# Designed miniproteins, single chains, continued (4): the designs that were tried, part 36

Each design is a single chain, and the fold is of that chain. pLDDT is the mean over its residues in the fold that is shown.

## One batch from the design tools (miniprotein)

Design m13225
Fold by ESMFold2-Fast:
Structure m13225 (fold): chain A 103 residues (1-103)
Amino acid sequence: SISDLIDQAAALGQQFVEAMRNKAPKETIQQILDQLNAVFKQLLDLISQRASTREVITLQMEYMATSSTLLVAIRSQTEQAIEDAEAELQRFIDLARQVADKL
């Protein structure tokens, strides 16, 4: 379900932040990121079938912002960039839940 995918995205997002803070190997971080992107793609695909065009565009824009912030965290590895990534992941998840609740 859409709710299950949102819960998976939330769990993977937490794993990403923890892996970054613990300075996990690049391969481990990339593996989590690949799983997170796969879940985001499935989630956007399912929501796009049922949500309004405006809600889909808003969620896609938030996904792009999230993706950029995650990439900055990976490249810089600063605590600030990791905190920004955590905040953006939470914003995307909150928006996805709001959109899903209307379906």
Scores: mean pLDDT 88

Design m13226
Fold by ESMFold2-Fast:
Structure m13226 (fold): chain A 100 residues (1-100)
Amino acid sequence: MTKEELDKLIEEVKSLPQFEEDLKAITSNKIGDLNGDGKIGPVDLYEILQLLKIRDTDNDGKISREELAGIPDEVFKALDRNGDGFIDLEELKELYKEVF
């Protein structure tokens, strides 16, 4: 995974028409989870991508369940398609294609 690929996906998510509306709702609620109940919205995806980008120390392009402790298990399981306990950029790209 490259930072350029991650940055491109972040920009694509930010450009979604629904992103600004979802961001406004999350900002007014201080904490995310707009799309609980096992569903991910554009701003939730953006936050996950930002956390993945900030995790330069791992440099493996993955984010662990512990780093997403505030997200329900059902949501994490939906993102963790390979069942390895991590979410990677490929899984997030697949989610983007399916939902947006």
Scores: mean pLDDT 63

Design m13227
Fold by ESMFold2-Fast:
Structure m13227 (fold): chain A 62 residues (1-62)
Amino acid sequence: MLSEEAKKRLAPQIRGLLESVTGEDYSSLSDDELIEKYIEIASEELEVSKEDVEKGLVEATK
């Protein structure tokens, strides 16, 4: 699971990516909500499990 520090580090990149992909405003979402939304969308688009997406994010923060 992602640490609080990792979520804060990823949140700006994820917000920009989600806004770019969906065209929606995510400024009202918390860091946790942004991470959850990214995992949901990436899992669906890549046809992988949400756990696999989360593992990828954990590895990307190291």
Scores: mean pLDDT 75

Design m13228
Fold by ESMFold2-Fast:
Structure m13228 (fold): chain A 79 residues (1-79)
Amino acid sequence: VRLEIEVEAKTEEQAKELERALIQHAVMEGAFVDSRFEGTRVTIVLETDTLEKAQELAKKLREIAKLVGAEKVRFRIHL
């Protein structure tokens, strides 16, 4: 299962901080695949074995993004 997380920040510096925090947690969960920067937007690509794990990881990463100061967080799940 592939999960894409898109977060939007107020500044490019905050976007870099968000990328670091989200990648760190994704790597710790064994799910990190790729990341992309587009100005104030960060996209993290993850893979998990199950939809349930993808949903739990999405919830966890959304909370982390909000704590770091993300303006907006969006998730897409691909089966």
Scores: mean pLDDT 81

Design m13229
Fold by ESMFold2-Fast:
Structure m13229 (fold): chain A 80 residues (1-80)
Amino acid sequence: EKELTVTFLSGTKVTVSLPDKTTVEEALNKIEEEVKEKFPNDTKALSELNKLKEILKDFLNTSLTAEQLQQLIDLALSSL
């Protein structure tokens, strides 16, 4: 398993463990669960996550390495 770390513009940081290859959708769902569990009142992080899902909607079923997922998510967040 490899770790993927997401730093939201709100300053909230979450880390999830992923297999070497997983879908964008599965990765985003794990990030959402971590935000809801550890930061349930961070409405800004959830809003950014929803925008991220919209930006990445065409890639949701694409299997990527943890490194590729990290790069894709970081790039998408930087476009917000």
Scores: mean pLDDT 81

Design m13230
Fold by ESMFold2-Fast:
Structure m13230 (fold): chain A 67 residues (1-67)
Amino acid sequence: GSEKAAEELVKLPTVRISLETAIEGVKLAQELLKTKSEEETAKEIAKKLGISMIDAIEIVFLAKKYA
């Protein structure tokens, strides 16, 4: 689920977001991936959460893994 994906995400040494932001990002990514590409989903998450594209890409990857 989203919580497990978020916990794995915050353990990554390149990720600079809180667990709460990670949970929100994973949930948002899972919804957006139903209608959008991985690239468009990452861009929208980066914009909406005010995070880097690197962090957004990791969110999308883990959201897809735990979908």
Scores: mean pLDDT 80

Design m13231
Fold by ESMFold2-Fast:
Structure m13231 (fold): chain A 81 residues (1-81)
Amino acid sequence: MGPLARYAFARTVEEQAEALVELFREDPEFVEEFVVPRLKYIAKYGSEEERARALAVLERAIELDPELREVLAEVLELLRA
Protein backbone atom coordinates (compact mmCIF):
# COMPACT_ATOMS: atom_id res chain seq x y z
CA MET A 1 0.00 0.00 0.00
CA GLY A 2 2.56 2.56 -1.23
CA PRO A 3 0.70 5.93 -1.02
CA LEU A 4 -1.12 5.04 2.24
CA ALA A 5 2.15 4.03 3.94
CA ARG A 6 3.84 7.20 2.62
CA TYR A 7 0.93 9.28 3.97
CA ALA A 8 0.95 7.59 7.42
CA PHE A 9 4.74 7.77 7.91
CA ALA A 10 5.56 11.05 6.11
CA ARG A 11 8.06 13.23 8.02
CA THR A 12 7.29 16.53 6.27
CA VAL A 13 4.12 18.42 5.30
CA GLU A 14 5.15 18.28 1.62
CA GLU A 15 5.70 14.47 1.67
CA GLN A 16 2.36 13.88 3.44
CA ALA A 17 0.47 16.24 1.09
CA GLU A 18 1.95 14.57 -2.03
CA ALA A 19 1.07 11.12 -0.62
CA LEU A 20 -2.52 12.25 0.13
CA VAL A 21 -2.93 13.54 -3.46
CA GLU A 22 -1.60 10.22 -4.85
CA LEU A 23 -3.88 8.22 -2.51
CA PHE A 24 -6.92 10.33 -3.55
CA ARG A 25 -6.16 9.80 -7.27
CA GLU A 26 -5.81 6.01 -6.81
CA ASP A 27 -8.68 5.48 -4.34
CA PRO A 28 -10.91 8.54 -3.69
CA GLU A 29 -13.49 6.40 -1.83
CA PHE A 30 -10.82 5.22 0.64
CA VAL A 31 -9.93 8.87 1.39
CA GLU A 32 -13.59 9.73 2.10
CA GLU A 33 -14.27 6.58 4.16
CA PHE A 34 -11.04 6.30 6.19
CA VAL A 35 -8.72 9.32 5.84
CA VAL A 36 -11.38 12.04 6.31
CA PRO A 37 -12.86 10.47 9.53
CA ARG A 38 -9.31 10.13 10.95
CA LEU A 39 -8.64 13.83 10.18
CA LYS A 40 -11.95 14.79 11.87
CA TYR A 41 -10.78 12.85 14.94
CA ILE A 42 -7.48 14.82 14.93
CA ALA A 43 -9.41 18.11 14.55
CA LYS A 44 -11.51 17.33 17.67
CA TYR A 45 -9.07 15.42 19.91
CA GLY A 46 -5.56 15.91 18.50
CA SER A 47 -2.80 17.98 20.06
CA GLU A 48 -2.18 21.58 18.90
CA GLU A 49 0.85 20.28 16.94
CA GLU A 50 -1.18 17.49 15.27
CA ARG A 51 -3.98 19.92 14.29
CA ALA A 52 -1.48 22.49 12.91
CA ARG A 53 0.27 19.80 10.84
CA ALA A 54 -3.04 18.39 9.54
CA LEU A 55 -4.16 21.89 8.46
CA ALA A 56 -0.83 22.54 6.67
CA VAL A 57 -0.99 19.14 4.90
CA LEU A 58 -4.60 19.65 3.73
CA GLU A 59 -3.98 23.22 2.50
CA ARG A 60 -0.90 22.04 0.57
CA ALA A 61 -2.73 18.98 -0.86
CA ILE A 62 -5.51 21.26 -2.19
CA GLU A 63 -2.85 23.48 -3.85
CA LEU A 64 -1.46 20.34 -5.56
CA ASP A 65 -4.94 19.00 -6.51
CA PRO A 66 -7.92 21.42 -6.19
CA GLU A 67 -10.39 18.49 -6.57
CA LEU A 68 -9.54 17.61 -2.94
CA ARG A 69 -11.22 20.86 -1.75
CA GLU A 70 -14.72 19.33 -1.91
CA VAL A 71 -13.70 16.14 -0.03
CA LEU A 72 -11.68 18.04 2.63
CA ALA A 73 -13.97 21.09 3.11
CA GLU A 74 -15.61 19.94 6.39
CA VAL A 75 -12.25 18.89 7.94
CA LEU A 76 -10.64 22.23 6.99
CA GLU A 77 -13.53 24.07 8.69
CA LEU A 78 -13.07 21.97 11.86
CA LEU A 79 -9.26 22.50 11.87
CA ARG A 80 -9.68 26.30 11.47
CA ALA A 81 -12.17 26.52 14.37
Scores: mean pLDDT 84

Design m13232
Fold by ESMFold2-Fast:
Structure m13232 (fold): chain A 91 residues (1-91)
Amino acid sequence: GMSLEEYAKKRIEALREAARLLGDPELQAFVDELIEKMKKASPLEQARLADEGMQRVIRAVAEKFGPEAARRLSEAYEKGPDEFLRVLREL
């Protein structure tokens, strides 16, 4: 199984990739700031911060790719970071 630390690290990776894919400068700035906070946080705090970032990303995906894409990404997020990254890269 994946450790909490590795899970948090993959969530950071997912947030960074999502911001790049969406190409929204405001979202990218938000995610970059969030990642800087996460680098200095405990694994538990990183996971909580990642949830906040993920909600912002899912909203941005809904605006750019539509509600079906956002739903697929949200479902993948509940299954874990590997599934989230797989679905994100297919958008």
Scores: mean pLDDT 79

Design m13233
Fold by ESMFold2-Fast:
Structure m13233 (fold): chain A 88 residues (1-88)
Amino acid sequence: MAELHARAEELLKRIDELEKRIRELEKEGKISPMEATKLLMVLMADKTELDLILTSEKMSEEEARAVIANVEANIKDIEKKIKEAEEK
């Protein structure tokens, strides 16, 4: 579990960086307010799931690994969308 907690903390930091980039793209008009809101909502849900890894005594290691895998997939998808928006 210590390695999964460390991974969850790393993913939380990465999400904070993505939220900042999404807000910058919205400010520059490269992404619509609606699209920015949708991406931020996904990241908010992911932050909630990661917080459960850090705070829950009942989450199994297998469940924590599944959450991390899902969050990493979401981050990868959002990073791709950000890159596409930066290129217009």
Scores: mean pLDDT 83

Design m13234
Fold by ESMFold2-Fast:
Structure m13234 (fold): chain A 62 residues (1-62)
Amino acid sequence: GERERKAAEAGRKGEEAGVRATIETGSADVGQAVGDAETARNAAAIGQSAEEAKRAARKSPE
């Protein structure tokens, strides 16, 4: 539904930010932290939790 799509987008944006940070820093730990923070920020902007956004992104791995 719409909520799952928005959550998946929030989670995907977080994942993209995390991957970019991992490439730029060479650290998966930094990438994970950046990805988590960005996911939480994007999820909050749409009234959802970071966990919901991450779960939705995993359900729609496209």
Scores: mean pLDDT 77

Design m13235
Fold by ESMFold2-Fast:
Structure m13235 (fold): chain A 66 residues (1-66)
Amino acid sequence: SEEWRREAEEAERTADVLDAEAKKYDIQSSKATGKEKRELDRKSAVLWTASGIARAAADFLRELAE
């Protein structure tokens, strides 16, 4: 269905946004040390995990669209 296809595209866009945010924290972490670096690394890890979940959701929604 077209609805599931659009939902899949939205989930992919969400994943792309999360990837971009994670990369920003990765860049900031590369310039930081100590506690600040650990905090930025943790934020990046959470965002990468969320992106992976969004991409898995997009794949599932595409299967429903078929």
Scores: mean pLDDT 87

Design m13236
Fold by ESMFold2-Fast:
Structure m13236 (fold): chain A 62 residues (1-62)
Amino acid sequence: MTVQELFDETSKKLLEAVKDPRVPKEEVNELARDYSRAMEATPEEAKKLFEETLKKIDELLS
């Protein structure tokens, strides 16, 4: 995936997690912080951070 594709996918998954009552507010807040960190990072670091955030969201929604 490109950084843009990872950004788009992470944004969609984060919105899904925010709306899911099974996901604790504390976890949503942590995911939001990780997402914000990725947006401010270099492209290389952003790619890694988005991939890690997506994996975390998938585990919470499983």
Scores: mean pLDDT 78

Design m13237
Fold by ESMFold2-Fast:
Structure m13237 (fold): chain A 55 residues (1-55)
Amino acid sequence: MVELLDEKHLKVTSEDTTLTLNGKEYKKGDVVELEEGTLKITENGEVIEIELEKL
């Protein structure tokens, strides 16, 4: 599970969730700054890929 803190920041809130953005991995308690690139969300073995545009 992830929480949107603002329009550019996501917090990973669950131990079963990891995020990767531009080769960097984020886990529970980490805050991800939403940069241009491919965001991958892995939760309970499922992978969701999202393309982020430059803001």
Scores: mean pLDDT 76

Design m13238
Fold by ESMFold2-Fast:
Structure m13238 (fold): chain A 93 residues (1-93)
Amino acid sequence: NIEELARLTVENARWIVETLAEAAPKVEELLKKNPDLKLTPKQIEALKYAKEIYEKVKEGKIDELIKEEIERFLELGGISEEVARKAFELIEK
């Protein structure tokens, strides 16, 4: 069922965006309390991404971020183009 997969895609994308937005300030606070903690390059990139998501959510751009995450699912082959089209329709209503 394409419509059900599209709904689940929007829900998963929203959950990812909201989870990253919530995590970013908590991770930054943890790093401030542990200034000797050495991050790997991948961890630094992940934190920068989560922080960018946090700032955009704060700016009221959550729907744009959800669309970007759906585009990412499509790019990675996690969903079909038909599911992605239906997911975008659900956000734009």
Scores: mean pLDDT 82

Design m13239
Fold by ESMFold2-Fast:
Structure m13239 (fold): chain A 77 residues (1-77)
Amino acid sequence: NAEKQALANRLVAHAIRAVGDFLEGNYEETAKHFEEAAKLAEQLGDKETASRFYKLAADMYRKAGNTEKAEELEKKA
């Protein structure tokens, strides 16, 4: 399925970018990439992977000082 393969490739790309941004201390950008990875995991039907990425995104939003966004994503995890 070409559509699922495209979604999976985009998920992996966002996860890799998140790790890069995290190593640079860019927590807001890290959170955004993990959030996009979570949404792509949801589209793939992988609820466990989506939950994990939403938790990672929430943790990164908290490190960035964005508590409201962190609380929103914790409800999705």
Scores: mean pLDDT 89

Design m13240
Fold by ESMFold2-Fast:
Structure m13240 (fold): chain A 55 residues (1-55)
Amino acid sequence: MPSLEELTAEAIARVRAGEQTVAEAVAAILKRYPDLPEEDLKRILMAVLEEAARL
């Protein structure tokens, strides 16, 4: 399993590249890692949303 930092960076990169929306990027992570703690998922979502707001 990649680190939380790697998952966050990948999601941000895909959203910045226009490959995925924020919702699609987060859903893709959940689909691959369904046992990911809710707190970690919230952290990824917040980071991706913050970066999307800067685009």
Scores: mean pLDDT 77

Design m13241
Fold by ESMFold2-Fast:
Structure m13241 (fold): chain A 95 residues (1-95)
Amino acid sequence: MLTKEEIKALVDEVIARVREHLTPEQRALVEQLKAEIDASTDPEEALRLARSIIGLALQAMTPEEADELYAWLRERFKDNPELVAFIDELRAARA
């Protein structure tokens, strides 16, 4: 299972990459959900919050932009097979 630190690292990279595609309201919601991850002691709740953040980011992007994000995330986290698997699950869920 992914650690809270791994989940936070993934979320931080997604937010940094997609910030320009988010509305001010979506940015505020993303920062709130990120704070909830930091406060959480449950890895499954942290994963659920991460899925919500990434889902919001993907909804703001074109299919081409989303594919570029997935490719970048897979390369960035290539040494962590559990993070790569999670990224692949998120990509499949969008389809």
Scores: mean pLDDT 78

Design m13242
Fold by ESMFold2-Fast:
Structure m13242 (fold): chain A 100 residues (1-100)
Amino acid sequence: SIADLEALIAEIAELEKQIIEAINAGDIETALKLLDQVKELVEQNEAVSEATKQAMVERIDAAKERVAAETDPEKRKEIVEEMFKGVVHYLLEEKARLEA
């Protein structure tokens, strides 16, 4: 439903904030766990198509690996922000499809 998709978008936005806060604190273990939570939320949502879920999961997994390998906190935040831009784009496309 549109309401379930809007709830997912809001929850993802809150998780992005928490991930950025964890990176700023130097808590990469927590940042990686929160990225796994984003992945779980995406996988559990019934409003999103299977192909779109796979594309979002692949972006999250790639960002998780890049964050783990990076040492610069500013670059880690950039990786996370670019990943969330992509994930939100997919969710807004799904929302537009459901509103049509």
Scores: mean pLDDT 85

Design m13243
Fold by ESMFold2-Fast:
Structure m13243 (fold): chain A 68 residues (1-68)
Amino acid sequence: SMEEEIKKELENLLIREYLRAVAAGDEAAAQRIVELGKEARKKIEEGEDPKEVKEETLKRLQEIRAER
């Protein structure tokens, strides 16, 4: 389903970005990425539009990166 596909895509993306943050020694960014993933999963499980959750998650991820 589209929901399952988006959940898997977000999971893979967030794991990749988490590993990059860890490799860079950015523990604050790594922790925020973990919380972002939990929040996105909760929203989808509560019936929010998976496509909108994905868009919001990508915007939040960019903010985390920009925070240094």
Scores: mean pLDDT 81

Design m13244
Fold by ESMFold2-Fast:
Structure m13244 (fold): chain A 68 residues (1-68)
Amino acid sequence: SSALQLQLLQLGLQNADGLGRRAGQLAAQISQQDPARGRQLLDDFMRRYPLAADSARATYAALIAEAA
């Protein structure tokens, strides 16, 4: 049914957001020691997981801004 399809899509998007937040956090942690490496890992992740990209980018940007 269309309702089940929408529920499965929403669950997938929620899981993608969680993955993105974790990836952004990891990239930000690595950036504290090696900014170029942290940014490269973020960019690689965003390229491979486009549904999680916005969450990863936003989390990374927020943590880098807090560290500055």
Scores: mean pLDDT 82

Design m13245
Fold by ESMFold2-Fast:
Structure m13245 (fold): chain A 63 residues (1-63)
Amino acid sequence: DMDALVAESQRITALIREAEAEKLTPEEIIERYEGTVGKEEAERIAKLYEARRAGRAAARAAG
């Protein structure tokens, strides 16, 4: 169901934005969310967060 995918995407985006505001590390994201979403999903969220941080750093370095 497309609506379920949209809701999941919005939830993940909200969690990443909250983690950015709190300046969490990928390890802290896994620790915080592992109990709620499971280890595999927490690791995916941490990976997306790390990729976003790397992309922002690269954009800043490029000008």
Scores: mean pLDDT 75

Design m13246
Fold by ESMFold2-Fast:
Structure m13246 (fold): chain A 123 residues (1-123)
Amino acid sequence: SSDEERLLQALNEMLEVAKKTGNEKLTTAASGVVEAAKYFLETGDKKAALEILRKKLEEAGFSLNLIMNAESTVGEAFDAMAEGRYDEALRALTAMLEHVALELGVPQEVIDEIRRIADEAIA
């Protein structure tokens, strides 16, 4: 659907922002979100999609606490997607990536750009 395409486009734009920072952990987290979201849209398998995200975050060396919080937030986003609430889903996925960026100490301008992408996609 156009809503699915819009959500994936916004997530891919956030991944490109992450890549431009040169921060490999932020890039891996954003890549994990994109891959998990694509898998969920194609299969409807929430557990398998969250496992994709978990594996990426574990390989990147994120703390167990951050991984558990990310899985919770992304799981809520997948529940919203299943109900056709794509704007809520995008806000949840964006909040997760903002939290990861903040934990990694990336510049505020990067966090603002990630938020801008979400706001433009929802408008």
Scores: mean pLDDT 91

Design m13247
Fold by ESMFold2-Fast:
Structure m13247 (fold): chain A 97 residues (1-97)
Amino acid sequence: MDQLLEDIRAELEELGYPQEEIDKTLEKLKKADKKTLSEEVIRLGSEVVFKRIKELFEEVEEEARRSGRAPDVIVLERLAEEGNEEARELLAELRAA
């Protein structure tokens, strides 16, 4: 099976495209060369990253609104939980003030 087509399918699914639209897009792309498929993987991959950043921003904004905390504090807490040392140090300084 062509790995590039499966990568494109996964990226379109992550972006929330309906199954019928994904199937139509892949049917067109089956006729494309490897260069075109690679470029599409990179393009859609960039859109997936952008969507994830936007969703994270919206989640942080909603949590800030609900909790009354600053969005930057929420971001630092999440980064510290993920093991970011700089975020932990900065968060500790803010909590000590």
Scores: mean pLDDT 77

Design m13248
Fold by ESMFold2-Fast:
Structure m13248 (fold): chain A 57 residues (1-57)
Amino acid sequence: GAAEALEALRRAGPRARAAAAQMAGVSVDTLEREAERATGERAKGIAEGARQMAAMV
């Protein structure tokens, strides 16, 4: 859910969040608001993307 996506972004850390936001063409604040509103597959996609970025540390 939305909480899962937002938690994944926060857990990924500041560098991973910045990279994910840059790839999406938005600010980190915009990406976090998107994660809060996301549901279903979109929320899952955001969480997966955050985990992938964190794995590239």
Scores: mean pLDDT 72

Design m13249
Fold by ESMFold2-Fast:
Parts: sequence; structure tokens; C-alpha cells
Structure m13249 (fold): chain A 65 residues (1-65)
Amino acid sequence: MEEFLKALEILERYDKNGDGYISKEEIDAYVKETGNEKLKELLYKRMKDGKISIRDFLGAEEEAK
């Protein structure tokens, strides 16, 4: 339940076009804010065509813990 609420918060803040994907520019902004280098590497590995789905984004956050 908490993970679902966090997913919605990330989508509202970073999914500016409402397609359920987060762009590379949005990922770069998020990583700069958090300072988490492991998360950056995992997000870049999961990124396809310059974007990442919210599901893959949350998976990378869990793995980065």
C-alpha cells in the first residue's frame, strides 16, 4: 500500500506527459536530488528508448536499498 502511494507521487511529480513513463531528463533530475549513484546505474540499465516505466523505476529503487 505504501509503495502504491509512492508510485503515484513519483508519477505526479516526474511524469509530466501522463503516459506512465519517466523520461531520462526526469530521471537525471531525480538522481541529482537524491544523490544515489546505485539508483542512477539501475535506472539507466532499465531505461529503454530514453524512458523507464514506473514499475521498472520502483524495482530499481527497491534494488538500490
Scores: mean pLDDT 71

Design m13250
Fold by ESMFold2-Fast:
Structure m13250 (fold): chain A 100 residues (1-100)
Amino acid sequence: SAARRGILLGAEFVGAVARGDVEAAEALAREIAEDPDETAYLSAVGLFAAMLTLVALMEEDPARRAELLALVDEIAAAVAAGDREAALRAAIEAARLVAA
């Protein structure tokens, strides 16, 4: 199913971010952005946006928390606008910020 494929790709992205593997996270984010199935794309983005929100809420540094939440908001706004390229850029920036 497309939703299952999206969930698995989103989970792999979150795993790469948690490991600090920015190169793998960038490759997965691009694969997600290029998925021709809208359900797979939205399932993947929904999962990793929710996980990034949890990471942000657990962040003790208020400046880093604010930056992560702003990137999650950018992802949500880009998805609502149908702008997969903007969502991809924000997701990669969030992965880099978490890895730093």
Scores: mean pLDDT 86

Design m13251
Fold by ESMFold2-Fast:
Structure m13251 (fold): chain A 88 residues (1-88)
Amino acid sequence: AEMEKRKALGAEYMAKLEEAIKNKDKETLQKVLIEMIEEEIELAEKHGADKEKIEEAKKDLKEIKEKGLAEYAREKGDEESAKAVEEA
């Protein structure tokens, strides 16, 4: 079922995130988060989500890849998440 697939993928990504945080590997942390976002976009597109929202999410993903996750979070007003990414 779709929920089971999402849980399995989420658990795998969470494990990779925890390992990256433990190792203070900022590059791996950012890469894993980008992969998670890409999969969410693909899943939303497959399930017929609003095309405008999919395009907006793809634009946000491009900004994250271009500026980095910490800077993207700061521009969205989430300074706490930006600090967490920089400290990881």
Scores: mean pLDDT 71

Design m13252
Fold by ESMFold2-Fast:
Structure m13252 (fold): chain A 80 residues (1-80)
Amino acid sequence: MGRLLVVASLAGGELGERAGDPSFAEEIIDEVVQAYQENGGVLTEEELREIIVRQGLKAGLSREEAEEAFERAVERVREA
């Protein structure tokens, strides 16, 4: 649970900076929490990736930029 929230926060922060929206990370976290509730308290890395990509596309970012931000966040969490 905690690792995916950290990944969401890091990726959301990076994408929020690119989109010029400092609240973007909070919006991603809110959708992640909702997905946890809708899926009975379970969330996979792939589901998190789809949330980040979907939110990035809504903010006018490319799918590639959103996926790269997700991969960097996952790597940072694994190395910490």
Scores: mean pLDDT 78

Design m13253
Fold by ESMFold2-Fast:
Structure m13253 (fold): chain A 69 residues (1-69)
Amino acid sequence: MPRVFTDEEIRAAAEADKAADPARAELLDRLLRATLERDEEAREELLRWAEETYGPETAELLGRFIDAV
């Protein structure tokens, strides 16, 4: 079956990474805030920074997480 990442799975992964990488947790918080405020420019800027820092695969996962909220 194609694996669909649930909100709970993404959150659990984010919590695990928060203990290992607090900078990534702060990035997630900023992305959530930008999405809640409907600030598309800030969202795009943060995703670009994530792609440069953590790679395109991580940026894609963050984008999926934000689309889920």
Scores: mean pLDDT 69

Design m13254
Fold by ESMFold2-Fast:
Structure m13254 (fold): chain A 59 residues (1-59)
Amino acid sequence: MEMLQTLIELAAKVDPEKAAEAERLYKEGKYKQSMELAMEAIRDFLAKLTGEEKLVPTP
């Protein structure tokens, strides 16, 4: 399973710079830092979207 690569690709849509760094770490074998960085980018994006949508009543 290429879970880490998938996370990096998702992060690239939100934060291309952070995704590029995460991929570099992955290439170096530092998958732990790579995953954390990718997850942070995705989480920040989701938190912003979810927070704004919750503030705005959406059916």
Scores: mean pLDDT 72

Design m13255
Fold by ESMFold2-Fast:
Order: sequence, then structure tokens, then C-alpha cells
Structure m13255 (fold): chain A 90 residues (1-90)
Amino acid sequence: DPDAVAEKLRNFFDSQPLNLSASEVAELLLKLIAETDDPLLIESLEGILLTILDRMGLSHLREDVRKAVAGDEAARERVLEALRKAEEQL
């Protein structure tokens, strides 16, 4: 249910201060993508992930983001590790 997934995300941000790191946001978005079958919601969440990567200078991992969205666990770990390493350099 895409409405339930969107509501979970909204309620999470409403109940938590927005003190999430880029890697924590990416992990949440990938979890939400795995819970939904709505292609429009998946496209929107993937777009947010790609924006985070572009802002962190990780645009070269765009293919790994698409693989992670498709359920590739190794690609997911590569994206999350790269974000964590980029955060340590900030």
C-alpha cells in the first residue's frame, strides 16, 4: 500500500528530529522501496536517493543505486558504505 508507505515516512519525520545522516536517510528510503510495489513511489524514492548521492559527490554510484532499488544487497551495501565514508570526510 503506497499510501501506508508514504504515511510511515511522514510519521517518522514528524516524530523524529531531522538529525538523520545521509546514509541513515538512504537506508530508510531503500527499506521503503523494498516494502512497496508502486512503481511511481519507487521512482520518487529513487530520485531522492540519486539527489543525496549527487550532493555527496557520489554520482558515479548511480548504477549501484538502481541495482539496490532492484534488490541487489551487495549494491545496497556499496551505496551505504560510500555515504558513510563521505560523511566522515565532512
Scores: mean pLDDT 75

Design m13256
Fold by ESMFold2-Fast:
Structure m13256 (fold): chain A 78 residues (1-78)
Amino acid sequence: MEKRRQAAELFRQAADYAEQGDAEKARELTERGLELLREAGVPESAVQSIRATVDDLLARGDYDTLARLLRAIARYLE
């Protein structure tokens, strides 16, 4: 339970950095959130799917969509 809430907070922070154009910080916080999800028992396939989508959005410079995705994940984890 606590690890999911911590992951949600990290994803919200990552979304804020993505909106600011700070791709490095957005990626760092997203990776920390994904590790907490893995520790919370989220399937590896789901973690890998989220990472792949985040990496694609970062590569395309689509920071608005990335921020929306990260906030949606954070809300779902609550």
Scores: mean pLDDT 85

Design m13257
Fold by ESMFold2-Fast:
Structure m13257 (fold): chain A 61 residues (1-61)
Amino acid sequence: SMEAQRQAVLDEIRAVLDEMRARGIISEAQVEAALALAETLSLSELRGLLDMLKRELQEAQ
């Protein structure tokens, strides 16, 4: 379902944000703010956000 696909992308975003926090790239407050924003986004926008976050995490290594 569309809902299951949206939840899967949100779960991946949460995992990437948690990894960024663990590496000191972002604060816990920034994780919470980003997750709150992500809840308001469409599936297409969430996929775009996930791609951006994955790239940011890879570049920070």
Scores: mean pLDDT 85

Design m13258
Fold by ESMFold2-Fast:
Formats: C-alpha cells, structure tokens, sequence
Structure m13258 (fold): chain A 91 residues (1-91)
C-alpha cells in the first residue's frame, strides 16, 4: 500500500530501522486496542455523545492508515465500529 511505503520511507529518512519501528508501533497499538476492547461499551458511548460526524470521519481515516501500515485486524474492527456510529448519526 502507498501508506505503508510512505511510512517506511519516512522512518528510513530518520535513520531508524523500519522493522524495529514497525514492531514497537505494533506493540503500542495492540496494547491500546486491548484497553479499548476492555472498555468497549464506554468507548462506544463516548463516540456517540462526544464525537461530531467530522471527528468520526477523521478517526476512520486514521484507523485505515494504521491498518494499512500494521495489518492488525483489531484496527479494522474498530474502524467498522466508528463507521456504524457515523451511519447512525447521519440517519
């Protein structure tokens, strides 16, 4: 994907090891996703009450970007939850 290639090029420009950066980012993101999963009902309620349609659209774009870089299925699942909240707000 273009997003993954761009990310890898930026990491190389910083003189960092791409594989190490990806592994560390993946660990951080996995921990955050586990915390979100534990508090799923609270997170969904916050998205419904405190997020605008624009906030949700930006969130969806960010989750898709991370998914394209890290290939974590949980990012795709979280994106789908954001999309459901967005569709309900548009109705």
Amino acid sequence: SAAKKEFEERVKELGLDVEEVLEELKKIVKKELEEIKKNREEVLELLKTNSTEEDLEIGIEHLEYLYNILDLEELKELKEEFEKVLEEKKK
Scores: mean pLDDT 83

Design m13259
Fold by ESMFold2-Fast:
Structure m13259 (fold): chain A 67 residues (1-67)
Amino acid sequence: AAPAVVDRLDRVLSDEALENIRKALDGMVADGLITPAERDAFLARLDALREQGPVTVADLVRILSAV
């Protein structure tokens, strides 16, 4: 079946997934896709969301779009 993207936006990210995202952001900086300052701002927003409760894929997409 074709994946419904909307159904994935409500998925809660595990600690392992969040660690993999941090590693991916480091790779994006190395590839010149984002600056180190943009990575640091993204990670700060992600950490603030974690303090409020579970982080979803939709939360991640919002933060990434703001960079």
Scores: mean pLDDT 72

Design m13260
Fold by ESMFold2-Fast:
Structure m13260 (fold): chain A 66 residues (1-66)
Amino acid sequence: METFKKKAKLKDTGEEVDAEVIRQPVGDKEQEVGVRAYKDGKLVSMNAVLVKNKPFEEVEIEVEKE
């Protein structure tokens, strides 16, 4: 499991938030990506998405506010 920080956008406002991205390999060509989004030091969203056949650096991250 690997963790790194990237900026994400809130779907409701389009606002940029700090995202902690967690990757877990699932098979040869799939990655499960967990995203935790923080605003003003508070956790505002947590999602997981299965990503196939794409470099993660090219995946735009959108999160929904609770």
Scores: mean pLDDT 62

